# Ledger of designs, part 25: designed miniproteins, single chains

Each design is a single chain, and the fold is of that chain. pLDDT is the mean over its residues in the fold that is shown.

## One batch from the design tools (miniprotein)

Design m906
Fold by ESMFold2-Fast:
Structure m906 (fold): chain A 69 residues (1-69)
Amino acid sequence: MKEEAEELMRETVELLTRHRERLSPEVLEEASRLLSEGGRLLHEGRYEEALEKAREALELARRAVEEAE
């Protein structure tokens, strides 16, 4: 669970970085917020909740990239 959450967070960061120039500031801010919440939950040992935040961040990033062309 912890490793899965960390992997999804890394994938999200890579996706956002790769498409940074095409993404709106609002999307970048929301994704960063979800990643920050996930990181805090990982630090607290709340791995299941961290995984949910990581999934939300990744889904947001993927959708935004698709909408940006």
Scores: mean pLDDT 82

Design m907
Fold by ESMFold2-Fast:
Structure m907 (fold): chain A 95 residues (1-95)
Amino acid sequence: MEAEELLAKGHLYFNQEKYEEAIEYYEKAIELSEGNPELRAEAYFYLGEALFKLKKYEEAIEYYEKAYRLFEELGDTARAELARKKIEEAKEKLK
């Protein structure tokens, strides 16, 4: 299965609120994304989103930070700013 197909399956499970299954597919997409930093950044971001839905806020922050750094490296200011805001939101949940 290609990295793009795994990412799409992750999104399918996420939309069905099957967050543990979504995480499995996002992790597999990350493993196959070594030559595709944009897909890797997206997979990290949505892995963070799924962890956030499961109330695993510390782990969600970790993956949002990985996504943020990659989006910054790619010059994707809009998605980097989105990841930064998600880090802040998750930190508020830990308060």
Scores: mean pLDDT 89

Design m908
Fold by ESMFold2-Fast:
Structure m908 (fold): chain A 82 residues (1-82)
Amino acid sequence: MEEEMRELAEKAEAAFEAGDYETAAEYARRLAELALEAGDWVGAGTALAAAEYARLLAEGVPEEEALRRARERAEAELAALR
């Protein structure tokens, strides 16, 4: 699991650096799912925010607004899961 999470994090980062935000969002969302399964609440929150941030950038949302909305959504999603 931890090695798979590391591979997903590396793939998400590589896709993001390449400007492939859709792919980066997909890998980050998968990483969040694995983090939740592992009980890593902090890692899940970070990955959910990263996935939403990349998704919003892919839609052309400005960086500052994308980051704010990604954080808000990640927090709301984690709160719903408890």
Scores: mean pLDDT 82

Design m909
Fold by ESMFold2-Fast:
Structure m909 (fold): chain A 73 residues (1-73)
Amino acid sequence: MEELKKKAEEHLKKALEALKKGDKVGAAEHLKEAVEAVLEAVKSLPESEEKRELIKELEEAIEYLKKKEEELK
């Protein structure tokens, strides 16, 4: 859990640095990696309706970021 949290935080920091430099593609890539790390962390939680709902939302966010990354290329 903690390792995935650290990975997500590192990618979020890199995404913010990319945004500060005007690198929208790099920002989208790092945001996608951060959300993927969060998804893996959530998958390790005990099974619940909240977990299933959150997984769906995270998967939708990843698809949205993939689409935006392609639009920015």
Scores: mean pLDDT 77

Design m910
Fold by ESMFold2-Fast:
Structure m910 (fold): chain A 64 residues (1-64)
Amino acid sequence: MSEEVLELEIELAMARMELAVLKIELENLKKKNAPKEEIEKIEERIREVEEKIRELERRLREAE
């Protein structure tokens, strides 16, 4: 039980860090007036990571 919770917490922390990095990249792209296509690709990846975080948060709550 505790090890499963720890693994989920680590995976969630890593996903949250990835989301933070992607959001910084998105801000930098917007500041430098990057092509809309590049911005949209980062926005898609942000959505994927947000979905992953949501799933991990739900699993962690169920495992507690």
Scores: mean pLDDT 83

Design m911
Fold by ESMFold2-Fast:
Structure m911 (fold): chain A 59 residues (1-59)
Amino acid sequence: MREEIKRLAEELLKQGLSPRQTAEELAKRFGISVEEAMRLIVALAKENPDVLELIHENA
């Protein structure tokens, strides 16, 4: 599940969605809170500099 959430987060960010929009979409699809989805996005950004760059560009 965590890997699936991170994978979808990366795909949504690559599509040009903002971190907020990405978190909202993850919350809807996985039944988690927007806050929890945002924490997962931050964790993904710490693991992958390319994701951090996408977050900065889409913000």
Scores: mean pLDDT 79

Design m912
Fold by ESMFold2-Fast:
Structure m912 (fold): chain A 47 residues (1-47)
Amino acid sequence: MEEEKKRKEIQKKGDEAYKLLTEINSARRRGADPETLAELEKKLREV
């Protein structure tokens, strides 16, 4: 039971992390400032 819940939570967090990672990569390509990149990376670590 707990393992099943963990798998679902990991899946959701994986989707959120993927979206954030994509935003970070996009921002880097756009030449976003270091502060913006740091904030996005912080959000990625929180998922």
Scores: mean pLDDT 76

Design m913
Fold by ESMFold2-Fast:
Structure m913 (fold): chain A 72 residues (1-72)
Amino acid sequence: LALGAVEAAINFAKQGKVDEALNYARLALSLAKDAPPEVREAIERGIKALEQGNVDEAIEAFTRAAELLREA
């Protein structure tokens, strides 16, 4: 569930759809409330990067969150 939201955020970010990417990233953070701190930190880093217009940094952060969620 949280993984699906993170993957959606990555997909929308790659399309330059920042508002949609932010909506899914915030949903992912909500769904990851019981996830390890490093997952939440990665999602929060991605959200901050998107808010600052750093799309590439956001994709990197969300990709890290997705990797960590697959291992959990």
Scores: mean pLDDT 84

Design m914
Fold by ESMFold2-Fast:
Structure m914 (fold): chain A 55 residues (1-55)
Amino acid sequence: SKKEELLKLIAEVLDAIGDRFEAELRGDEEAVAAAEKELEEAKEKLKKLLEEIDK
C-alpha cells in the first residue's frame, strides 16, 4: 500500500540523516558524501510518492 511505502521512505530518510551525523562526528568525508547521496535519493522518492497521493 502507499501508506507502507510512505513509512518505508520516512525510515530511509531518518537512517540517512543518522548515518551522515555519525560520519561527520568521525570526520569521514567519504561516508558523509555517501550518506548525502542516500538522503537525496530518499527525498526524491518521498517527493514522488507525495505527488501521487495528492492527485
Scores: mean pLDDT 82

Design m915
Fold by ESMFold2-Fast:
Structure m915 (fold): chain A 59 residues (1-59)
Amino acid sequence: MEELEEKLKSVVDEQTAREIVEAIKNKDFEKLREILSKLTPEQQQKVYEILKEAGIELP
């Protein structure tokens, strides 16, 4: 999960990266969706790619 947070910090700010990681740990996909909806389309695409590489499937 530390590697995931570092990859996310390359695309989003540190606070947002931490919130994404916490939502995933808690299986709070509603919170994750809300966080992602506030990002630009370019950031959303990069975050989805990072999560997919980490083996995390989003609904």
Scores: mean pLDDT 78

Design m916
Fold by ESMFold2-Fast:
Structure m916 (fold): chain A 62 residues (1-62)
Amino acid sequence: MLLLAVVGKDYTAKTPDELTVKAGDKLLLLEEVDDEHYLAKNLKTGETGLVPKSVIENAAPV
């Protein structure tokens, strides 16, 4: 099930595989990669990458 998520805090990508996100951005969560990361698409920029779960404020099914 795809989840629509809201970013709770700014995060700058530390590797090429990570997403840079800003608080209030909407993400489409594509896959849970591990216990600490999602593979997500930033709906504002259209970019796809890894996001720490700790930056997600809310997630809901679409």
Scores: mean pLDDT 81

Design m917
Fold by ESMFold2-Fast:
Structure m917 (fold): chain A 59 residues (1-59)
Amino acid sequence: SLAERSRELTEKLKKAIEENASEEEIEKLKQELLALFADDPVLRRVAEYDIDKLLEELK
C-alpha cells in the first residue's frame, strides 16, 4: 500500500541521515518518497513538510 511504502522510505531516509549518508543518497530517498504522492498535490506538500522537519531535527 501507499502508506506502507511511505513508512518504509521515511525510515530509510531517517537512518541515512543518522548514519551521515551522502547528500546524493539522501536526495534520492527524498525524491522516491515525494514520487509516491505525485498524484496528490496536498499529500505531496505534507510529505515535503515532514521531510524538511526530519532533516531539521536530525541535523
Scores: mean pLDDT 78

Design m918
Fold by ESMFold2-Fast:
Structure m918 (fold): chain A 74 residues (1-74)
Amino acid sequence: METAERIARFLAANPGKAFSVSELAEALGVSQSTVSRALKLLKSRGAVEEVAPNRYRLTPAGLQGIEGAEEAEA
């Protein structure tokens, strides 16, 4: 599950770009299976979207989370 945060941060560093499972695995030094599982979790949270088959990009909501937009409104 920690891999999901690393993927989100990598995608946040490359806004507007979509990456494959193999590209993310190479960039993060993890297996493609680990990346695939983390991407499924990120997609279920709405933090990452699949813009094309095997092409994943950070959503605006995911980008705001990486920028430390913690809701401390009180």
Scores: mean pLDDT 73

Design m919
Fold by ESMFold2-Fast:
Structure m919 (fold): chain A 55 residues (1-55)
Amino acid sequence: SMEDYIAKILEQARRLAAEEADPRGLELFLRHVIRELRAAGDEEAARAVEEFLAS
């Protein structure tokens, strides 16, 4: 469940990255996802998205 949840978010991020002409837009989207995950208490999921950003 948690792994599937993270996988879906990262898959959406990858799709947007592939279509994104503006890298700033991608960064803003991923930062928004991190904030949403933290607001939901999903610190491990937020950490996974941060790691994706660092890649």
Scores: mean pLDDT 74

Design m920
Fold by ESMFold2-Fast:
Structure m920 (fold): chain A 81 residues (1-81)
Amino acid sequence: MLEERIRELEERIAKEPDNAELWAELGEVLARAGKLDEAREYAEKALALDPDNKEALAALARVLYLQGKEEEALRYAEKAL
């Protein structure tokens, strides 16, 4: 369940706040849950820690697409490849 996964990721982030992969995964899970503003914030946090993080780039692309920012979404999707 998405809610349980969010809880698990938040607990792990509390122990490893500089782990870009955990922030990227939380961003992706929140995007799937429809929490787009939170998903974007956490995906951007992951990219601030690791600008080449493929999962964070993919999560940000998805959020931007769902927010109607298709051109920006495509740029991040290309970087995730």
Scores: mean pLDDT 81

Design m921
Fold by ESMFold2-Fast:
Structure m921 (fold): chain A 119 residues (1-119)
Amino acid sequence: SALERKREISEALNEAVIHLARAILAIREGDREKAIEELKKAIEALKKLLELEKDNKEESERIEKAIEEVEKAIELLKDPSSPAEKAIEEVLEALRHLVELEGPREAILAALPDVVAAA
């Protein structure tokens, strides 16, 4: 039903956002392996979201862009010579495509523990 589909969309979006938030927190703690694991879980949630939104061209394009940015973050984290903060910027761009994040970068980063706790 339309109501069940809306609930599944909300659940998939929430799962993606939580895993992206956990990935940023892991990067900030210096745990690249945990960050990669969380980003891979975010991609799985985003692929589910993409299938649910396939009839919505604008949302599909935003979700596909978010997946590309998350995949780029994973590649940056796999390279020990790449600064971890570049991966954070890619994850923040993915979050901006998925949700309307207002405010400066530092305010968004400060809110991430509360996002994870609300999960």
Scores: mean pLDDT 83

Design m922
Fold by ESMFold2-Fast:
Structure m922 (fold): chain A 55 residues (1-55)
Amino acid sequence: LPREVRLQLLRSYIETLLSNYPEEEAYKLARELAKELGIPEEEFEKIFAEVKEEL
């Protein structure tokens, strides 16, 4: 998958998780997907914080 598609997929997944799970569980599940998608932890942390602030 292109990088832009991987980032968008991660962002959408985080949004879905935060809508249905407690933040701690959402964080753990999203972090696992980020690792599978090859997204660096620093970038994942930034995206997770952004999505959380937007909800």
Scores: mean pLDDT 83

Design m923
Fold by ESMFold2-Fast:
Structure m923 (fold): chain A 93 residues (1-93)
Amino acid sequence: MAKEYLEKGLKALSDGNYEEAVEYFKKAIEIDPNLPEAYFLLGLAYYKMGNYDEAIEAFRKAIEIAEKNGQDPLVTLAREFLEEVEKKKKEKE
């Protein structure tokens, strides 16, 4: 179900097909809106595309859901990427 779209999105992300990865991660979220991994990977895809505002929103959502689910490693990882994206956004303005 949602896992199949996550796997397809990860394959697209690995191949550098970031727009296709975004579409697959959005489909995973449509099936399971409480899946923080899908929001985290969506944030990564947006970050790779230079869509920093969308990346920030996705990482914040991943943190919110992961904290609610007690997924501390994902919270830590998403916070690190959020800080990196915010720094990149400031450097390009």
Scores: mean pLDDT 85

Design m924
Fold by ESMFold2-Fast:
Structure m924 (fold): chain A 55 residues (1-55)
Amino acid sequence: RDKILEEFREALKKASPEQREQIVKILTATLKRLEEEGASQEEIDLVKEMLELAK
């Protein structure tokens, strides 16, 4: 989990502002979908942390 978040943070540093906005939109849609599907709390928490990093 921590390695995934670190790699994601590094990817965000290389992303353009436009790419970062697209990532936020995708993660927001993914979070809503996971909550609707009743996905595991671990998956929901991971996407929430990624979304906070991408803001």
Scores: mean pLDDT 79

Design m925
Fold by ESMFold2-Fast:
Structure m925 (fold): chain A 65 residues (1-65)
Amino acid sequence: SVTQQAADDIRLIGEAIDAGFESVEVKGDTVILYVEKETPESRKAAKEFERIAKSLGYKAEVVVK
């Protein structure tokens, strides 16, 4: 539902910021994680977020600025 999607959007944004991502954008059913530089640590964090996003029915994408 629209209400559930809004709650999930807020949760995912908060968790991504807490994990250290520079910026996060939600577009429909897709969560976009922005990283300044690709590192082993950022790849591991992004993979974990992809897992969480998929569990909530979202797609996840990682974009290097």
Scores: mean pLDDT 75

Design m927
Fold by ESMFold2-Fast:
Structure m927 (fold): chain A 66 residues (1-66)
Amino acid sequence: MTILTAEGASATGVTAAALLLIGDGAEVKVDMGDPTIITAKGASREGAEQAAAALESGGGKVTLDH
């Protein structure tokens, strides 16, 4: 199970991260609070790292727990 916690992430970055995780075959849940929390079940490590990079590209400060 992968948990991405993002502070200050843009909506575009969150959408890109969620789509990357879904494309990786994960079950994704997004909590659009501050911070934004994305939970993914069945994500690969590579998919999780790509999603974190998408959030950071959107201006987010990201913590990845995989």
Scores: mean pLDDT 82

Design m928
Fold by ESMFold2-Fast:
Structure m928 (fold): chain A 57 residues (1-57)
Amino acid sequence: MEELLRLIGEILRLIGEELDIERDESLSEEEKREKLEEIRKRKKELLEEMRELEEKL
């Protein structure tokens, strides 16, 4: 339960960071793409961990 709430919080945080990157005018297009890809991969990992925890508890 506590681990699930932590993962949800982490995912929400990453969504916030994704939005901040998208609207950051100081970043180049290639920098934005790199950072967004990294965040998306991390979100997928966290969602997978969350699913596994839900299935076991």
Scores: mean pLDDT 79

Design m929
Fold by ESMFold2-Fast:
Structure m929 (fold): chain A 80 residues (1-80)
Amino acid sequence: MMSFDQQRQIAVSITNRVGRVPVVRDVATRYRQQIQQSQTRQQLVDTMSDFVDHGRSVAPDNVDVQSNVGQMQRLIQSMQ
């Protein structure tokens, strides 16, 4: 079973990859900070869900952003 810390580290990694795309860098940095500050699984899931919704809205045509948003959504599903 994946630990909370491992789940948080994967989420941070996803936001770091999204942050390489200039148009979403600031958004990705804010979500990464919120993910790193998450103390409970529920807080982590809530922040990750907000990231997914925001990422889909801000850069819908960017394949790299949408691929990483999809990875975040799959991570959320694995935590439920």
Scores: mean pLDDT 83

Design m930
Fold by ESMFold2-Fast:
Structure m930 (fold): chain A 87 residues (1-87)
Amino acid sequence: GPTHPGVRAALNSFITGDYDLARKTLEETSKIDDRAGAQALIQLGILYAHLGDYEKAREYLEKAIELAEKLGDEGTVKRAREQLEEL
């Protein structure tokens, strides 16, 4: 399916009850100003949206857009914007 592997991993961790571990891992990865950090911010946004916390989801997706733009990563910017529009 079109679902990103990282999104599936985060959702699987949530389903198994490892939500706190998944969130902490993504938060640690998001502290690094690189593509992996931007992807982690997108995954946090998707995770919070899945939990119904649309305010936090929007915040993380906006942070992902900002970081991806600073990195010149147009693909990641597009991905984050698409996720933000689905909220």
Scores: mean pLDDT 78

Design m931
Fold by ESMFold2-Fast:
Structure m931 (fold): chain A 89 residues (1-89)
Amino acid sequence: MEEELRKRLEELRAQVPQSAYDEARAKVKSIAEKYKNDKQKFKEALLDLIEEHPDDVALIVAAIEYLLTGPYKDLEFAEKLLERAEFVR
């Protein structure tokens, strides 16, 4: 459920410094702008970035925000990333 995922995301976000979040958000936004017309390539690039930095909770938080709403909405992918971040932290 989207509301439950949002609540869990807020709990993870509370553990992340604002500066780390801002940097991560900029990185994810850059990928979204690059692949704005290709949802599949966006998700593949996003997963590759996260796999290169698996312990970067700020990056995972920023990624999940793009997967909860808007043109890249994917609640299943969001939930899997959230579980990964919760396990690491």
Scores: mean pLDDT 79

Design m932
Fold by ESMFold2-Fast:
Structure m932 (fold): chain A 58 residues (1-58)
Amino acid sequence: NDMIDNIIKQLKETKKPVVLNPLSPSQLDQVIDALKKAGIKVKVSGDYLTGNMTLTPV
């Protein structure tokens, strides 16, 4: 999944927060599982107004 691979690459290389459009629960689970397998620790937060998800590397 190109989207997940790009998210992993961006978090590894930049160590900056990544903002995603609203994801289904299954899509979010796939992203989190991929990050876990890649050894990347993130804090997940949702924007109450927009539904956007922010992944912040820790």
Scores: mean pLDDT 78

Design m933
Fold by ESMFold2-Fast:
Structure m933 (fold): chain A 103 residues (1-103)
Amino acid sequence: GAEELVEKGLELYKRGEKDKAAYYFNQAAVDALRQGKYDLAIEIAEKAIEAFGDENTRAYVLLGKAYYKKGDLEKAKEWYQKALDINPNNPIAKRLLEEIEKE
């Protein structure tokens, strides 16, 4: 589950395998979202952003998705916009932001 993926990510981070660690943190957030554990997904994505920053733009999108699932459209929009500030051509962040703006 999400908790085991976070544990593996932390192990890899401590060993200096940061790219693999980022992958496991992102997969943990995806798993939490899939299970409807939106607060857990927020916590995991926030920790991933703190650890990896702009090198893990996927965590910004995942945080936005978690807020969207909670019904916080303004926070979802803010995090998608932050992903676009890092990469203006991010097609996923662009699409998700447009979907919110049409509602």
Scores: mean pLDDT 85

Design m934
Fold by ESMFold2-Fast:
Structure m934 (fold): chain A 61 residues (1-61)
Amino acid sequence: SEAEERLKRALEEGRKALEELRNADPSDLEAILREIGRVLRAIGDAFEAALQLGRPAPSIK
């Protein structure tokens, strides 16, 4: 399903962002903030996809 595909994409994006964070120089605050932002976006996307996946339609009730 589209929701399942979106969830998988969000999880993969978050995984990549976490890898960049792990490899980031602790003194490079710009890179750290950028990857933190990507992780937060991925969490939001995954949450929305999970909500959609759990319902027959995107509307509630």
Scores: mean pLDDT 76

Design m935
Fold by ESMFold2-Fast:
Formats: structure tokens, C-alpha cells, sequence
Structure m935 (fold): chain A 52 residues (1-52)
């Protein structure tokens, strides 16, 4: 799975979740930080949390 695929999947899952704007912003910040740090395991973990 490429970084671009991970980013696209995260965006789609985030939009489908019935979360507050603040919760979505917090998750987006955590995700972007993980990607910027090269911590793809953390990014994948956040995706798994959104899929539940």
C-alpha cells in the first residue's frame, strides 16, 4: 500500500464517520504527523481505528 493510497483511504473513512469537527481535525493532525515522521505503522493503526 502506497502513502498516497493510505492518505486517500483515511480521507474517505474520516468523511464517512459521524464524528464532530474537532474529533476529525484531531485525527487528521495525528495522521499527518505520523506520515511526516515516516511512522506508517501509526498511520495504519489510525486507519484501523476509523474502520471500526
Amino acid sequence: MTVEEIKNKFRELLEKRDLSGEEKLELAHRFIQAINDGNFDEAKKLLEELEK
Scores: mean pLDDT 77

Design m936
Fold by ESMFold2-Fast:
Structure m936 (fold): chain A 97 residues (1-97)
Amino acid sequence: SSEQRALIRLARELLIERADAYKKAGLVKEAVELYRRAARLAEQLGDEATAQELLAKAKEVEENLEEKGNKLTPEEVEMFREFQKRGPEVRERIEKL
């Protein structure tokens, strides 16, 4: 449905915003994972161009930044927890459409 597609699009944008924030924080592995998940949502929307751009972004981040073994700060942990708490709610809304 159009509502289901709108929710998937919103989820994709939220994942991209979180990935960009993690990249800026030097959390390369976490950023790469979120870009890949956003690409998967773009693929589900039939947006192959955006999916390819997000996968290219993930690869660029992975190859050009060393994995620094960074542990999340308390602030980053809370941000991640908030993101995780919203994931089940978004999924439930999509499944009930």
Scores: mean pLDDT 73

Design m937
Fold by ESMFold2-Fast:
Formats: structure tokens, C-alpha cells, sequence
Structure m937 (fold): chain A 69 residues (1-69)
């Protein structure tokens, strides 16, 4: 699904940015933009992006749940 693909792309992009030393805000914004482009509503995309950067375990569970729907 486009949503599942967007979640995977957003997660990989955010992790790559954090590994390269980018700020949490930049990683959250990049993931949010990818998710919105993939059809995720902006509020859900922002919540998921923040969760993945601030609490990777909780964010991963949320991303998997979204991708499986």
C-alpha cells in the first residue's frame, strides 16, 4: 500500500538523517513530509515522526500498526 511504503521510506530517511548527525527536528520534519506525500494525514504523520525520534520503540510499534492497516 502507498501508506505502508511511505512509512518505511520515512522511517529509513529519519534514521539516516539522525545517523548523519542531523537534528531531531530535521528528522521529524523529513519523515512527516514523506508520510504526508504517501497519503498519511498530517496530524498522524507528525505524531508518528515525533514518536519515532523521541521514543523509537513506541514509534516503531505505531509505524508497524499503520503499515498493517
Amino acid sequence: SPVAEAVGRGYRAARALLAAGASAEEAIQTMTDILVAGGVPRADAEALGRALVEDPERGTRLGVALALR
Scores: mean pLDDT 76

Design m938
Fold by ESMFold2-Fast:
Structure m938 (fold): chain A 59 residues (1-59)
Amino acid sequence: MLSEEQKEEIIELAKENNYDFAAVAKKFGVSVSTVKRLYLEKEVEEGMKLIEEGVKKSF
């Protein structure tokens, strides 16, 4: 199982390496599918957080 810290490092490294998920996967010893899934989950979570902040600001 990946820790929350490792998940964050994977996402940051993917951004720094122009979203080269294969290189990041090799570094952490995980599959490319795992890296891609973590990135997508993070992006969805950030999108929802921005929408939720927009709602709070409208109140």
Scores: mean pLDDT 72

Design m940
Fold by ESMFold2-Fast:
Structure m940 (fold): chain A 77 residues (1-77)
Amino acid sequence: SKEKEVEELLKEIEELLKKAKEALKAGDFKTAEEYLKKAQELIAKLEELVKGEELSPELLEMVERNDKLAQEVADLM
């Protein structure tokens, strides 16, 4: 189902953002930027996908959480 695909994308985005944050804490700013860029690309694709779908509140919260996490990572760079 589309909902399962959305959930899997959200998990992938979260993993990339966590890796970006860890890279930043390790002083590896270039690696952090690469992870953040990949996460933002997936977030953009996900947002387009969810515009046509009636998502559960839980999935919507995951979208918002990932957007906030991406912004936090970007603000640290």
Scores: mean pLDDT 79

Design m941
Fold by ESMFold2-Fast:
Structure m941 (fold): chain A 73 residues (1-73)
Amino acid sequence: SMREKADEYYKKGQEALKKKDYEKAIEYFRKALELDPNHALALENLGQAYASMGKLEEADRYFAKAREIKAAA
């Protein structure tokens, strides 16, 4: 299912993040969000990856979107 594929990409993103491969983590989290746009954890981790790369404006946008989704849930 699309949800199972989103979860698979999310897990790959987390593994990339643990390895500090921030570009690959971003790619996987974006793929997860293409399948599940309201995946708050993927948005939060995408923000973390951007912050780790010094891209603070991008990070803040994703953190804000994650908070909005969590508040609506």
Scores: mean pLDDT 86

Design m942
Fold by ESMFold2-Fast:
Structure m942 (fold): chain A 66 residues (1-66)
Amino acid sequence: MSKEELEKLKKELVEEAKKAGASEEMAESIANTAVRAVELGLTSPEQAREAVIRTARVLAEEEKEK
């Protein structure tokens, strides 16, 4: 995966995390972690997208329970 493809994936993952309820800062943090996992070959882009959405939802729900 090229640097440009990783940058595009990061932008897509930030957008997905924000749609799931994460703040911009949290969305960037989650997306950065997921993109690094893809870059290291630990996960696929598809799996990274699913993980980002689930993580963002869990964090948004935890904020409501405070």
Scores: mean pLDDT 79

Design m943
Fold by ESMFold2-Fast:
Structure m943 (fold): chain A 61 residues (1-61)
Amino acid sequence: EEEEKRKKKLLEEIKKKIAELQEKGDFTVDDLVEILKELKKAGIELDEEDLESLERYEKLK
């Protein structure tokens, strides 16, 4: 339960960061990939869109 709460908070914070970066116009593919990698490291399950973005970047870097 504590672990589950930690993961939910982390996911929420990361989503807020993405939204802030997009609003500022300072959102880059590198930022997205870093965020997605942090989510994976935390054991958070990624959506299809997130997995696609991560794989696309890794292939095209």
Scores: mean pLDDT 68

Design m944
Fold by ESMFold2-Fast:
Structure m944 (fold): chain A 76 residues (1-76)
Amino acid sequence: SLPEPSEEAKKLIEEGKKKMEEGLTYFRNGDYEKAIEKFEEAIKLFDEAAKLGSWEGDVYGALASMMLALVKKILE
């Protein structure tokens, strides 16, 4: 069974998901610089959750990193 995440880790995941939603909104609107800022904020939050033992932090962190890499490629 998957380990029960701490309440602190759960809050970090929810905040990170909110930043991901904001980043995706900016990305869809063509605001790539703002999308990058939001994905970087999301990565930081997911990394903090992962350090608390959250597997969700690892998974969402990887997804946010992929989105960040994609947006940076569009700006190149």
Scores: mean pLDDT 86

